# Designs tried in a protein design run: designed miniproteins, single chains, continued (2). Part 3

Each design is a single chain, and the fold is of that chain. pLDDT is the mean over its residues in the fold that is shown.

## One batch from the design tools (miniprotein)

Design m4075
Fold by ESMFold2-Fast:
Structure m4075 (fold): chain A 70 residues (1-70)
Amino acid sequence: SVPDEEILKILEMIEKIKKKMEELGVDYEEILNMPEEEQKKLLLKLANEIEPGEGEELVKKGLEKVEALK
């Protein structure tokens, strides 16, 4: 089985965010040690810079799916 279209878009946005973080020289380990609220704010900001509006919506949906898996 393949992920639905929404999940694929979320995964693509995550990959774009990772690439953006690498270009900005952001330390992944430092991000992982940030409070969860600050991590979410950073992800939303980067997503909005990549795809204004749509990026933020995709990250919010992704975070909701991750929360549901806990």
Scores: mean pLDDT 74

Design m4076
Fold by ESMFold2-Fast:
Structure m4076 (fold): chain A 55 residues (1-55)
Amino acid sequence: DKVDEYIRKIAQAVAAGDFETAEKILKEAEKTLSPEDAELLRRAYRVMKRHVEEK
């Protein structure tokens, strides 16, 4: 599933603290995925950010 591949790539970027790269990956995925899969990916990204994002 393509959405799972993008989730994994975004998770790697977020874990590295590279939110700029994670957002770029998300934008590219949104252009290639269906609207439904893009929405799932956006939700996954928000959950990941909440758990690792710091000041």
Scores: mean pLDDT 78

Design m4078
Fold by ESMFold2-Fast:
Structure m4078 (fold): chain A 60 residues (1-60)
Amino acid sequence: PASVPEDLLKKYVLELAQMLNKSKEEIKELLSKTEDELVQFLADEYGTSEDAVKEALSSL
């Protein structure tokens, strides 16, 4: 969407996962485990719907 760059959300999630010093497989699990939390606070923080955030994360 034009209001919030999905690219920014993707990079932010990836950067957070990388900072946790996890392997690629563990990063996937981390995203799955924290998906609900990431969707909720990202949606709230950026003023976007949870659906939009989920689609952005899925594109990763």
Scores: mean pLDDT 58

Design m4079
Fold by ESMFold2-Fast:
Structure m4079 (fold): chain A 67 residues (1-67)
Amino acid sequence: MEKELLKELFDVQKAFTDAYEAGDREALREVAERSEELAKKFQEMGNDTLAKQARGLAEAARSAAEA
């Protein structure tokens, strides 16, 4: 399960870059939501490092969507 979540985190990071470069605010909001769900799952599993990384991505995506 954690290995699958790690793959999803990499996919979301790629989606963030693509959406950010395209200026796609809707896609950036989706990235923020996906990243927040991943952060919760990593935190529940005790992986603080990945939870922090996912949360940071969610914050970055939300900020970019509002710009």
Scores: mean pLDDT 82

Design m4080
Fold by ESMFold2-Fast:
Structure m4080 (fold): chain A 80 residues (1-80)
Amino acid sequence: KALDLLKEAFKAFNEGNYELALKLATEAFETAEKEGKSVKEVLLEAGLSEDVAEKIAEIYREKGAEEAAKYLIELAKKSS
């Protein structure tokens, strides 16, 4: 499920595996669409704030899953 993939992405990020984190976050966003959920809904379920979730969902709509995932990973790096 999309939320499970996103949680795995956060675990990979915390372990320093940014390549795996990017891959899993990209898969999570693609899976959300297949499940009939919005990327924003999955991000909110994962505990992200409303403003951050909306920003990432906008990037997903305009540029696709990989660019949205890249933004999430870069934002997480700045918060570390």
Scores: mean pLDDT 83

Design m4081
Fold by ESMFold2-Fast:
Structure m4081 (fold): chain A 58 residues (1-58)
Amino acid sequence: GPSAEEVAERARAGALAAGASEEAADKTGQNVRDGLLAGDPLRATRGGVAALLEDLDA
C-alpha cells in the first residue's frame, strides 16, 4: 500500500483542492502522516479534519 508520506501528500493536495490555505493543508498532511506513523489510521483521519477546522476557527 502507499507509504505514510504518500497518503499525507494526497491529503495535503486534497485540502488545497477543497480551498484550504497552504498552512492548513500543511497541517492536514502533517497530522495524517503523524497518525499513520503512530499506527493509528483513525487518529490520522481525525487529525487531518481537526487541522482544517482549527484553521477555519482561527
Scores: mean pLDDT 74

Design m4082
Fold by ESMFold2-Fast:
Structure m4082 (fold): chain A 77 residues (1-77)
Amino acid sequence: MADRKAEELLKQAEEKLKQGETAFANGDYDTAIELYREAARLAYEAMKVGSPEIAKKARELLFKAGQGLLDAEEAKR
């Protein structure tokens, strides 16, 4: 049960990360920031409830979302 939910959260995090990358590429930095924050939140939730293997993937997504968030905030300034 927990792993199934963690897999869904991981999938949602990955989707939000891709949407954030697209928004960033389009210069929509405010939209990118919100999407990267959503991706990070979902990845963190997946990490908390997932198996060690899912948690590893979630940590990688969390790191990427965090990097994207910093890049988008800097680009907006």
Scores: mean pLDDT 84

Design m4083
Fold by ESMFold2-Fast:
Structure m4083 (fold): chain A 85 residues (1-85)
Amino acid sequence: MEEVREELREAGLNEEAIDIVLEYLPRFEALKAQVDAAKTDEELAALEPEITAFQRELLRRLAEATRDTNPELAEAAERVLASAE
């Protein structure tokens, strides 16, 4: 947790964005565990909507938190959301 906070700070995230990432970290780890546990292409495909929804929610929250302090990061997040990549 503390190491993750420092890494995110070094990546240029402000404290609000770091707090959001850390709040979402357990959900990310849970999704990663489900992906790692998937044994078939069908199981992986079943997880795709949940992964996409999680990524979009996280990016939207980060864009909101960084809009005034890191407009470049907010713009990048909004572009990813718009591209559905």
Scores: mean pLDDT 73

Design m4084
Fold by ESMFold2-Fast:
Structure m4084 (fold): chain A 87 residues (1-87)
Amino acid sequence: SEEEIEKLLEEVIEIALSSDDIAEALAKIRELVEKWAKEQGWSEEQIEAILTTVEIATQEIIRNRETVDLEKLKKNLLKHITSIKES
């Protein structure tokens, strides 16, 4: 559901904000998202698409931590991930 995607995104953002190492953040987020998407019954192609999406978002949060608009980013990610789900 959209609510489940939103909760996942909140967890992704929290990991990105709390991490001092981009590689460690990416590893944790990839594991979280892949596990979640598999539990939701997503296809391999959908899982690859969401992993790419959250990896880009994680890098954006870490590189621009003090200036990134997290609410806008979350809304944009929610729309994109919902589109992947509907594919």
Scores: mean pLDDT 83

Design m4085
Fold by ESMFold2-Fast:
Structure m4085 (fold): chain A 81 residues (1-81)
Amino acid sequence: EFEADVALALALIYLGIMKIDLEKGNTEAAVDSVRLAVKAASLAPEEYRDELIRQVAKHAKEIAEKYGDEDVKREAERLLE
């Protein structure tokens, strides 16, 4: 479905921006990028929305753990609860 595909593509772009933010040590920008990724996922039709948000938050947590950023990890964990 076009809307779900676009929402996923936008969320993945923001997760990519989050990785760049973390590489630069910009925790505040990385947290904002997680929020934008989740907002993008929320644009999906309701039948896919909750699952896409969960997948985006899980992926963000995994990236944050790899970079050792506790603030981004905490934001992602909050979204999974």
Scores: mean pLDDT 81

Design m4086
Fold by ESMFold2-Fast:
Structure m4086 (fold): chain A 62 residues (1-62)
Amino acid sequence: AAPVLPALTPGERQAIADALKTAKEAMDKTPVDGLEGATIASQAGKDAYDARLKKLEEERKK
């Protein structure tokens, strides 16, 4: 279990949930063609997750 410090706001918790959903959708849409495809899909999911979190952190600052 990863530490959650500093304490997450409701918005940050929602951001994490949304980021996970976005990552799953990105992985589902990325073509999976054997082991190479699976690796690419995994990376695409991580990139989508990171991009979503970055956008939500920027929104949180407003």
Scores: mean pLDDT 66

Design m4087
Fold by ESMFold2-Fast:
Structure m4087 (fold): chain A 71 residues (1-71)
Amino acid sequence: MDLEGRIEELEKRIKENPKDFEAWFELGEVLFEAGRYEEAIEAYEKAAKLYADDPVKDFRAKMNILLVKKA
């Protein structure tokens, strides 16, 4: 399972474009799969903050934060 490799690639994308919502959102998903719940919440919170005025993107990020907090 190459979860760490996927995390590194997503972190690289974020370094090049820190406002990439999809990269932050995917990072949260991969961190959640890796059992790194605290870091997954942080990644989803970054995604929500970047697009707080976009109801679909904000809702997706906040729902995933709630799911992680319940895990």
Scores: mean pLDDT 75

Design m4088
Fold by ESMFold2-Fast:
Order: sequence, then C-alpha cells, then structure tokens
Structure m4088 (fold): chain A 95 residues (1-95)
Amino acid sequence: SPPLKEEEIQKKTKEIIEEFLKKADEEMKKSSPGMQRLIEAAKRFAEALLNKDGEEAERERERFLEVLRELGASEAELAAAEGLFDFLEEVIKKM
C-alpha cells in the first residue's frame, strides 16, 4: 500500500489531539486532585504543540513530571512519560 501523504498524517494527528482534549475534560471531572493536575498538564502540553509554542510545551511537560514525582512515580515511570512526550513532539514536528 502507498504511504500516507504528509497532509493526511497532519489531519489524523490533529484529530487524535482534539479527541484527547475532549476526553481530558471528561476524565478530569471524575479524577482525584493529583490525576486532575496530570491531565491538566497533559492538556496544556497538547494545546502548546498544536499552537507550535515550544516554550509552553516544555513548561507543561516539566509540570507533568513534577506531579508524577510528587505522586511517587518510579524512575522507570518518569522515563516512560518522557519517552511519550518525545514521541508526541516527533510526530507533530513531522508535520
């Protein structure tokens, strides 16, 4: 099968982020205070990526990791979260 065109990848990633943002608001309504802070930071990170605001994306990524540490996340869990953020940035930068 032919590879997806860059424009289709852009469209699909925006759709995924928009669905995440919708889901984030609903998840926050039923989440603990710590989880609400994580979801809020993830939401602001996603919004910053869509706006191509690298400085805001870095700040919200750091906030997410700080909350994870406060909640007792292991070094492996923190590394996994950093890997996820790196992956999301790479996918969006490809557009």
Scores: mean pLDDT 79

Design m4089
Fold by ESMFold2-Fast:
Structure m4089 (fold): chain A 63 residues (1-63)
Amino acid sequence: MTAEEYVAKGEEAWKKGDYASAAYYYREAVLLDPNNKEAWAKLAEAAEKLGAKEDAEYYRKLA
């Protein structure tokens, strides 16, 4: 699976309100492509929805 495919799966999970699955897929995307600013920003947003505020702040710095 490519980073782009993981971002797409994360977006599907996000649309369903499944922020835990969205965070998982966005995390896999940034592990495959650390330069994907969009994936880092989406991961930060998902982490914030899950109450992981410190992780969200860290991910936003990478976006």
Scores: mean pLDDT 85

Design m4090
Fold by ESMFold2-Fast:
Structure m4090 (fold): chain A 85 residues (1-85)
Amino acid sequence: GADAEAAGEGAARGAEAAGGTVVSRGGAPLPNGGSAGLAFVEGLSADAGAEGAARGAEAAGGRVLGAGGGQTADGGTGVGVVAAA
């Protein structure tokens, strides 16, 4: 929904402000009838990017549900942040 998209955009902006590069973002339904936004961040400071994404999601009126690290397809480190609105 629109709230999940707003949370995802906030997460993406927060991640970029923290020095990360947003590779992917989107929204998804939750099993409990909620909605979540997701931002995937790539960069040298994946940890800082994840924290920025979480703050951005909260500033957009969302709640952070989780954050995790992973590797990108082109060889790098990325962090996904999930936020609900």
Scores: mean pLDDT 53

Design m4091
Fold by ESMFold2-Fast:
Structure m4091 (fold): chain A 80 residues (1-80)
Amino acid sequence: MQDRIDRVIDQISTSQTFSPRQRSLLRSSPSVQLVLRLSGVYSTVGSDASDQTMIDQINQMQQNGDITQDQANQLISIIR
């Protein structure tokens, strides 16, 4: 499982720059699907975004119907 997550992070990193904090949070994700969703948040907010900015973006995605409330809660728990 971890090897798959690491490969996905490395592939995304070829097209997108992550902060050390963002990369650490991606590695802490329990599934590839959460890694992909979290990388989408990072793509929107940028590598210098604060934890609060990332949480605000996740809440906005949930309000827009892009993710469920349960998915938003899981992503926020990874950041906090």
Scores: mean pLDDT 77

Design m4092
Fold by ESMFold2-Fast:
Structure m4092 (fold): chain A 110 residues (1-110)
Amino acid sequence: MSAEELIKQGEKLFSEGRYEEALELYKKALEQDPNNAKAWTNLGEVYAMLGKYDEAEEYYKKALEQDPNNAKAWRNLGGVYAAKGEREKALEYEKKALELEEKKRKELLE
């Protein structure tokens, strides 16, 4: 199974609430492609859903190292900072996500 196929199957398991199984598939995807920003973002999402905000922060930061234009990772990292009570960082990261989302929206309309 390719890294992309592992990610898609993991996303299906995540949507079904099967978080531990989704984690195993995302980890396998990263073993094949350690530069996969989507797999890092999805790994962060599972840890955030489990309330493990320090691990979620680490994985979202890894996603942004691979793709600094990943608006979802910026937004989700802002959510992690908000959950940790870091209001100033939360607003900064949310603003960056909104700027990237607006840029993508304009590109899709032209």
Scores: mean pLDDT 85

Design m4093
Fold by ESMFold2-Fast:
Structure m4093 (fold): chain A 80 residues (1-80)
Amino acid sequence: SADDYVNRGRQLFNQGNYDEALQLYQRAISLDPNYSQALYNQGLVQYNQGNNDNAISLFQRSLQLDPNNTQAQQNLRLVQ
């Protein structure tokens, strides 16, 4: 499921395997294009890599799909 890909991606992110985490988040989006959490988690990878502009864009896209995603709202404020 898309949730399984997001959960595995978070495990890889915590291990520092950012490229593999990104692949899993992209797979989650392929299964559910409206899965705001996967875009949010892609944004976290970009933020961790110092790509703040990319992180902002991904958090904004996440919020476009789910405006009430509290985690995305909070992290967008932290990145900006």
Scores: mean pLDDT 85

Design m4094
Fold by ESMFold2-Fast:
Structure m4094 (fold): chain A 75 residues (1-75)
Amino acid sequence: MPSAEELVKKAEEAYKKGDYEKAIEYLEKAKERLEESVERARELAARTGDPGPYREAQEELDKVKKKLEEVKKKK
C-alpha cells in the first residue's frame, strides 16, 4: 500500500496531466493516511513526552489539506 508521500507524488503527476479528479482521489487517500499517522504520533507523544513526530505529522496533514482545496478549485 503506498505511503502518504507516494500518494502525494501520484496526485502531483495526475495534476500535471490535468487529471484533477485523479489528483483529488490520491490527495484524499494521502489525507486518510496522514490522519492515521497524526493519531499514532499523538499516542506516542503522550507516552514519551516527545511532541516532534506529532508536530511533523500534523504539518504534513495541513499541507495535504491545503493542496486538496487548491485542486478542488480547479475542478
Scores: mean pLDDT 80

Design m4095
Fold by ESMFold2-Fast:
Structure m4095 (fold): chain A 77 residues (1-77)
Amino acid sequence: MSEEEIKEMVAKIVEAIKAGDLEKAKELVRELAKKLGVELTEEQVEELVLVVKTLADAGASIEQIAKILVSQLERIK
């Protein structure tokens, strides 16, 4: 998966969160994890959505959020 594809998916996750569509945000997090070869529990999906929301609310860039999310997924793997 390319860095650009990761950033595009993270942008979609952030947009879903801003729209209040948490189910879509969870779906996109699962899709990203699966593409990176990571299997997530429901609790891990909810935790990662919360991480993305917290970073977005703090004004983090899509690039910063992508880097942190990938780091969290690699730690779970």
Scores: mean pLDDT 84

Design m4096
Fold by ESMFold2-Fast:
Structure m4096 (fold): chain A 66 residues (1-66)
Amino acid sequence: ATIIARNTGDARQLTAAALSLMGVPGVTATVVGDDTIRAVVEGDQAQLDEALRLGNSIPGVEAEVV
């Protein structure tokens, strides 16, 4: 599955989101531009749910499955 996370604030929020996502086993996160992270989740439903939770836990960041 692929998650797109976007922020509308400070670049520091985007960095925090990327670091949080990379903490989940099976997740590869790439910053795309200044406001977007693309994360590929290679794992089960629990890993996808955790990655979505972490992405949405950062203030000003919204994460969705695409």
Scores: mean pLDDT 74

Design m4097
Fold by ESMFold2-Fast:
Structure m4097 (fold): chain A 98 residues (1-98)
Amino acid sequence: MSEAEKEIAKAEEEMRKTIEELAEKLGEIARTGSEEAARLLARALQEARELRDATRRESRALLAKDPEEGAAYARAGLEEIRKRVEEAIREAERLAAE
């Protein structure tokens, strides 16, 4: 694999881990009985999975034309997923505390 392909693969693995952490948090919040918080995290999980799939598709398409651009796109997608997941978890914890 090229270095850019390795960077894309690493970003894809980190996206998977971040989404797994969100899924675990959803299970945790759901056990507290906060339906609003669980619903927020379920929506965030769906949106994160959709963004992951879109990022993988676009980064791989870019890799065929410009490997460095493909790798950069994958990293940007990972950072966006991380940001959205962190924001969703914070809001869900706030709602569960109410």
Scores: mean pLDDT 87

Design m4098
Fold by ESMFold2-Fast:
Structure m4098 (fold): chain A 62 residues (1-62)
Amino acid sequence: KEELIKQADKLSEEAVRAFERGDYEKAAELYEQSANLYEQAGKTDLAQSYRKKAEEARKLAE
């Protein structure tokens, strides 16, 4: 389960980088993937936070 958290952290960092580049579509996907991994690891609060970030990124991509 620690491996899931490590992967989620890496994906969230990649999502931030994509967001900073203006790649909102990619950022949203990476945030969503990170949230799913946090949820599987039992980090429900983190998962909800990253799902919200994914939704905001998707709104900016539209």
Scores: mean pLDDT 83

Design m4099
Fold by ESMFold2-Fast:
Structure m4099 (fold): chain A 63 residues (1-63)
Amino acid sequence: MEELREKGEELEKEGEKALAAGDLATAAQLYRQASRLYEEAGDLKHAEAARLFADRLEAILAR
């Protein structure tokens, strides 16, 4: 896989671990970073999924 996509996957996995630990703010930040890397890699499907998930987590944090 391209290096950008691999980095996106790593950030997404870190986001999942943060979410499992209850660190919603950290998870949201990691998913946002992953979505940007996926977009740069041309993986629009994963970029959209990560972006939507980050947005949802941010909404939960906002109340």
Scores: mean pLDDT 81

Design m4100
Fold by ESMFold2-Fast:
Structure m4100 (fold): chain A 116 residues (1-116)
Amino acid sequence: VEKLGKEGEKALKEGKYEEAIELYEKALSIKESAEIYLNLGNAYYKLGKLDEAYSYYLKALGLDPNNVEAYTNLGKIYFELGDYELALRYYDKALELDPNNEEAKENKKKAEEKLK
């Protein structure tokens, strides 16, 4: 599991999103974890498959309710869908858990500007 997860992270960093998904799905078939679900969500998000990304981020939060990255990325999905109010709510949740998260702060400002 750990070896497959590490190989998947390398594929993600290299922009090989489909290869990363295959590696993470193999890791998931051995043992589920919040980290594997989060990384599957990230890979699907990079491929523009927002429904799959959303599903995996929710699964990650089911195992780890305090996952700041999952909340930030759920906010980004709703921002891309034009639901700026819901995006803002997810960014606020991320900032509640980590007040110094720069990505969540920047994305919150962008969502607030869209609601003016």
Scores: mean pLDDT 85

Design m4101
Fold by ESMFold2-Fast:
Structure m4101 (fold): chain A 74 residues (1-74)
Amino acid sequence: GDFEAEVLGALGLMWVGLANIFESRGDLKAAAEAYRKAAELFLRGAEVSDNPELAEELRRRAEEARAKADELAA
C-alpha cells in the first residue's frame, strides 16, 4: 500500500543522507553500501505502491542510488 511505500521511501532518503555524510568524509566503501541500502528500500517501496506516480519516483530514486553506489565502488 501507499503508506508502506511512503515509509520505505523515507527510510531510503535517510540512507541517502548517511551515504552523503560518508562520501563527504572520504569513506567511499560505507557510502556505496549506504546507497545500495537506499536503492533496495526505494525499489521495495515502488513494488508495494498502489500509486503509479509514486512508484515511478521511487524507481528513479533507486536507479540514482544504485548508479552512485556503482560509481563509488569503481
Scores: mean pLDDT 89

Design m4102
Fold by ESMFold2-Fast:
Structure m4102 (fold): chain A 66 residues (1-66)
Amino acid sequence: EIDALVAELDRAIAELAEAAGISREEAKLRLVRRVSEVADELAAADAAARLQRLIELARAMAAEAR
């Protein structure tokens, strides 16, 4: 369900912000920069798959920040 994935992405972004000691806006910006590296993969995916990939990237970035 898209709404559930959007809520999960918001939580993942908040977790990244706390792990890195930055604002949610900066966390979103860092995620956008990371996403540019996989843009072709995301362009081929449907909306749910794109949201799932964004959640995975945000969580990986949070783990790297720890």
Scores: mean pLDDT 77

Design m4103
Fold by ESMFold2-Fast:
Structure m4103 (fold): chain A 60 residues (1-60)
Amino acid sequence: MDEVIARAIQHDLGLSEEQLAELREMAERGASVEELAARIHELTGVAPSAARSAAEALLL
């Protein structure tokens, strides 16, 4: 996971440090884009399309 991209997404979506750490742990465990996007949507309330784009960027 790219740290610069992860931090940009954290600030854009209003994620706490703990929420970003959770998403990072999910990605390290091999979570799919869809699983990560669903969790981002649940944590932030952003549109599913925005959550999916963030998930794709975090997995790069």
Scores: mean pLDDT 81

Design m4104
Fold by ESMFold2-Fast:
Structure m4104 (fold): chain A 65 residues (1-65)
Amino acid sequence: SMNLTPQAGANLGRASYLIQINSPISDIRRQIQLAFLDQYGRVPDDDQIQQVIDDLRRRIDDSRS
């Protein structure tokens, strides 16, 4: 598995926090886009952004079990 860069990890952490406080979807998407640009050097499509949001929501739910 590919390890996240420190900056990508930080942006995903911010996205997770923004999801938990019900921030606007635009702010959540921005953090995920920044993580993708740092990790892969390219802009994610909407499906890739949605998959990351779903993965983060699953991890948040698991942490509350």
Scores: mean pLDDT 83

Design m4105
Fold by ESMFold2-Fast:
Structure m4105 (fold): chain A 84 residues (1-84)
Amino acid sequence: HMEEEKEKLLEKLKEKEKLSDAAVDYLRSILEKPVITVEDIVGLYILALESGAKRLAEMLEELLKERKDISSEELIEKLKELLE
């Protein structure tokens, strides 16, 4: 159930935010980890900017201000908020 929910989230983000395939693949890979590092978020932020995903990039920029690792659950909740 969790993997199916995650794939649905990624599909919705790809459509709504116009993410590139590279950005979706990167996001999928970091969400497999229990802890997402600042470096993981920086990589996603760059890919979001390159994709033109302005709302996602803005949310990630706010997360980067904290300069701390976050849980994959926290990132998933933030991504869900972008869709609602």
Scores: mean pLDDT 82

Design m4106
Fold by ESMFold2-Fast:
Structure m4106 (fold): chain A 82 residues (1-82)
Amino acid sequence: SSLAELVRKAQAQAARVKSGGDTLADLSQMEADRLTREAEANPLPASEQEALRKKVQEYENIARKAQEDADAAEKAAAELAA
């Protein structure tokens, strides 16, 4: 799926560059925003709206965790550099 491909690409970039953690968070949030916008443009049946909301929440959770992990890694590296 486009989600798995997007997350995989962002994770690969983050692994190569210490500052790349924000990339996964940004890409995940962009996908959440895209799905929300599509739902607003094309109203879905209630059951499909629930499934879409769950997907949006999963993307937002990925974004939050990616930001937390990036911040934690940056802090740990700063402490090691001291």
Scores: mean pLDDT 71

Design m4107
Fold by ESMFold2-Fast:
Structure m4107 (fold): chain A 58 residues (1-58)
Amino acid sequence: MSPEQLRDAARESYALSEELEEEAKRAEEEGDEVKAAALYAASAIARAGGDFLERLAE
C-alpha cells in the first residue's frame, strides 16, 4: 500500500470516528446506554486505527 493510500485510509478512519461519536451522542440522548457505549468504543478504535495508519505513512 502506498503512503498516499495509507493517508487516505487514515482520513476515512477519522471521518468514521467522528460519525460514530455523533451516533453515540444520539444514542445517549435516547437513553440507549449499551448502544452509546459500543459506539463510543468503536469511535475510539477508528481513531486509533487512523493514528496507526498515519504513522505507517511517514
Scores: mean pLDDT 84

Design m4108
Fold by ESMFold2-Fast:
Structure m4108 (fold): chain A 55 residues (1-55)
Amino acid sequence: STAELLDGVVESVRAFLAAGRRDVAELLVENAKRFLDPEAQRELEARYRELLAEA
């Protein structure tokens, strides 16, 4: 499902940010957006901003 895909992407992004690989995290977000509808894209962007604020 879209929700499961979104959760998987967010967990991968969190792991790459924790590893200091922001470059990979940003590529993962941009690539994932290509396969998500506009609502899911906004949710991914919001969750990514939250992860960056926590770092």
Scores: mean pLDDT 83

Design m4109
Fold by ESMFold2-Fast:
Structure m4109 (fold): chain A 74 residues (1-74)
Amino acid sequence: SAGLAEAEARGASVKGRDLARVAAQQLLEKGVVSEEQAKEIEEKLSKDISKASDLLHYAQHDDFDGVEEIIKEI
């Protein structure tokens, strides 16, 4: 149904936003990014689930080279 497809798309957008926010918060807590950079990460990656997920993975594993590669693309 159309309603299910719309709900799925909205769910994906919410998931991307949550992943981006959690990644930005973890990087800010670790002192890797500034508050301004954390806000830009949340805004720009909220619509890109794949990049938000990769950034969160790099943040959780202290892979700062991976973090830098994603930040350069913002």
Scores: mean pLDDT 75

Design m4110
Fold by ESMFold2-Fast:
Structure m4110 (fold): chain A 64 residues (1-64)
Amino acid sequence: SMSDLISEVVELAEQGKISEAVRLLQERLGLSEDEARSIVELLTRPSLRSFARRLIEGYYRVNG
């Protein structure tokens, strides 16, 4: 599910597994490496996490 994807990406990012988080977004949403990396960077910033969540939700709605 979308919630499961978001939770897993956040957990990977918090553990410093940035490459794994990026790869998961690429595989699940069809994002480029640069697009996925940008979203992961936003997730590592508490003030931007809500915005990053909405981006994942938008991509999932179209491609998930």
Scores: mean pLDDT 82

Design m4111
Fold by ESMFold2-Fast:
Structure m4111 (fold): chain A 80 residues (1-80)
Amino acid sequence: SDELIKETLEEITSRLDRAIEFLKSKGDEESVKKIEKLKKEVEKLAEDALNGKISLEEFFEKVKEIDEEAGKIINEVLEK
């Protein structure tokens, strides 16, 4: 449903925004740009799902992949 897509978008973008603030606090401008790119990708996925261009199942699978990629970026910074 449109509501579920919007709620998922709000949840993931909130997490990505927190990641951006954390990375900015570390001075890691390269990682900030990577997370900003992922944020744009999830916003586009939500737009495509709301317009019926992709299935709801494809939307959730791709959002999960983006969330996992963001987690990898954060973990690499934490290991420094």
Scores: mean pLDDT 86

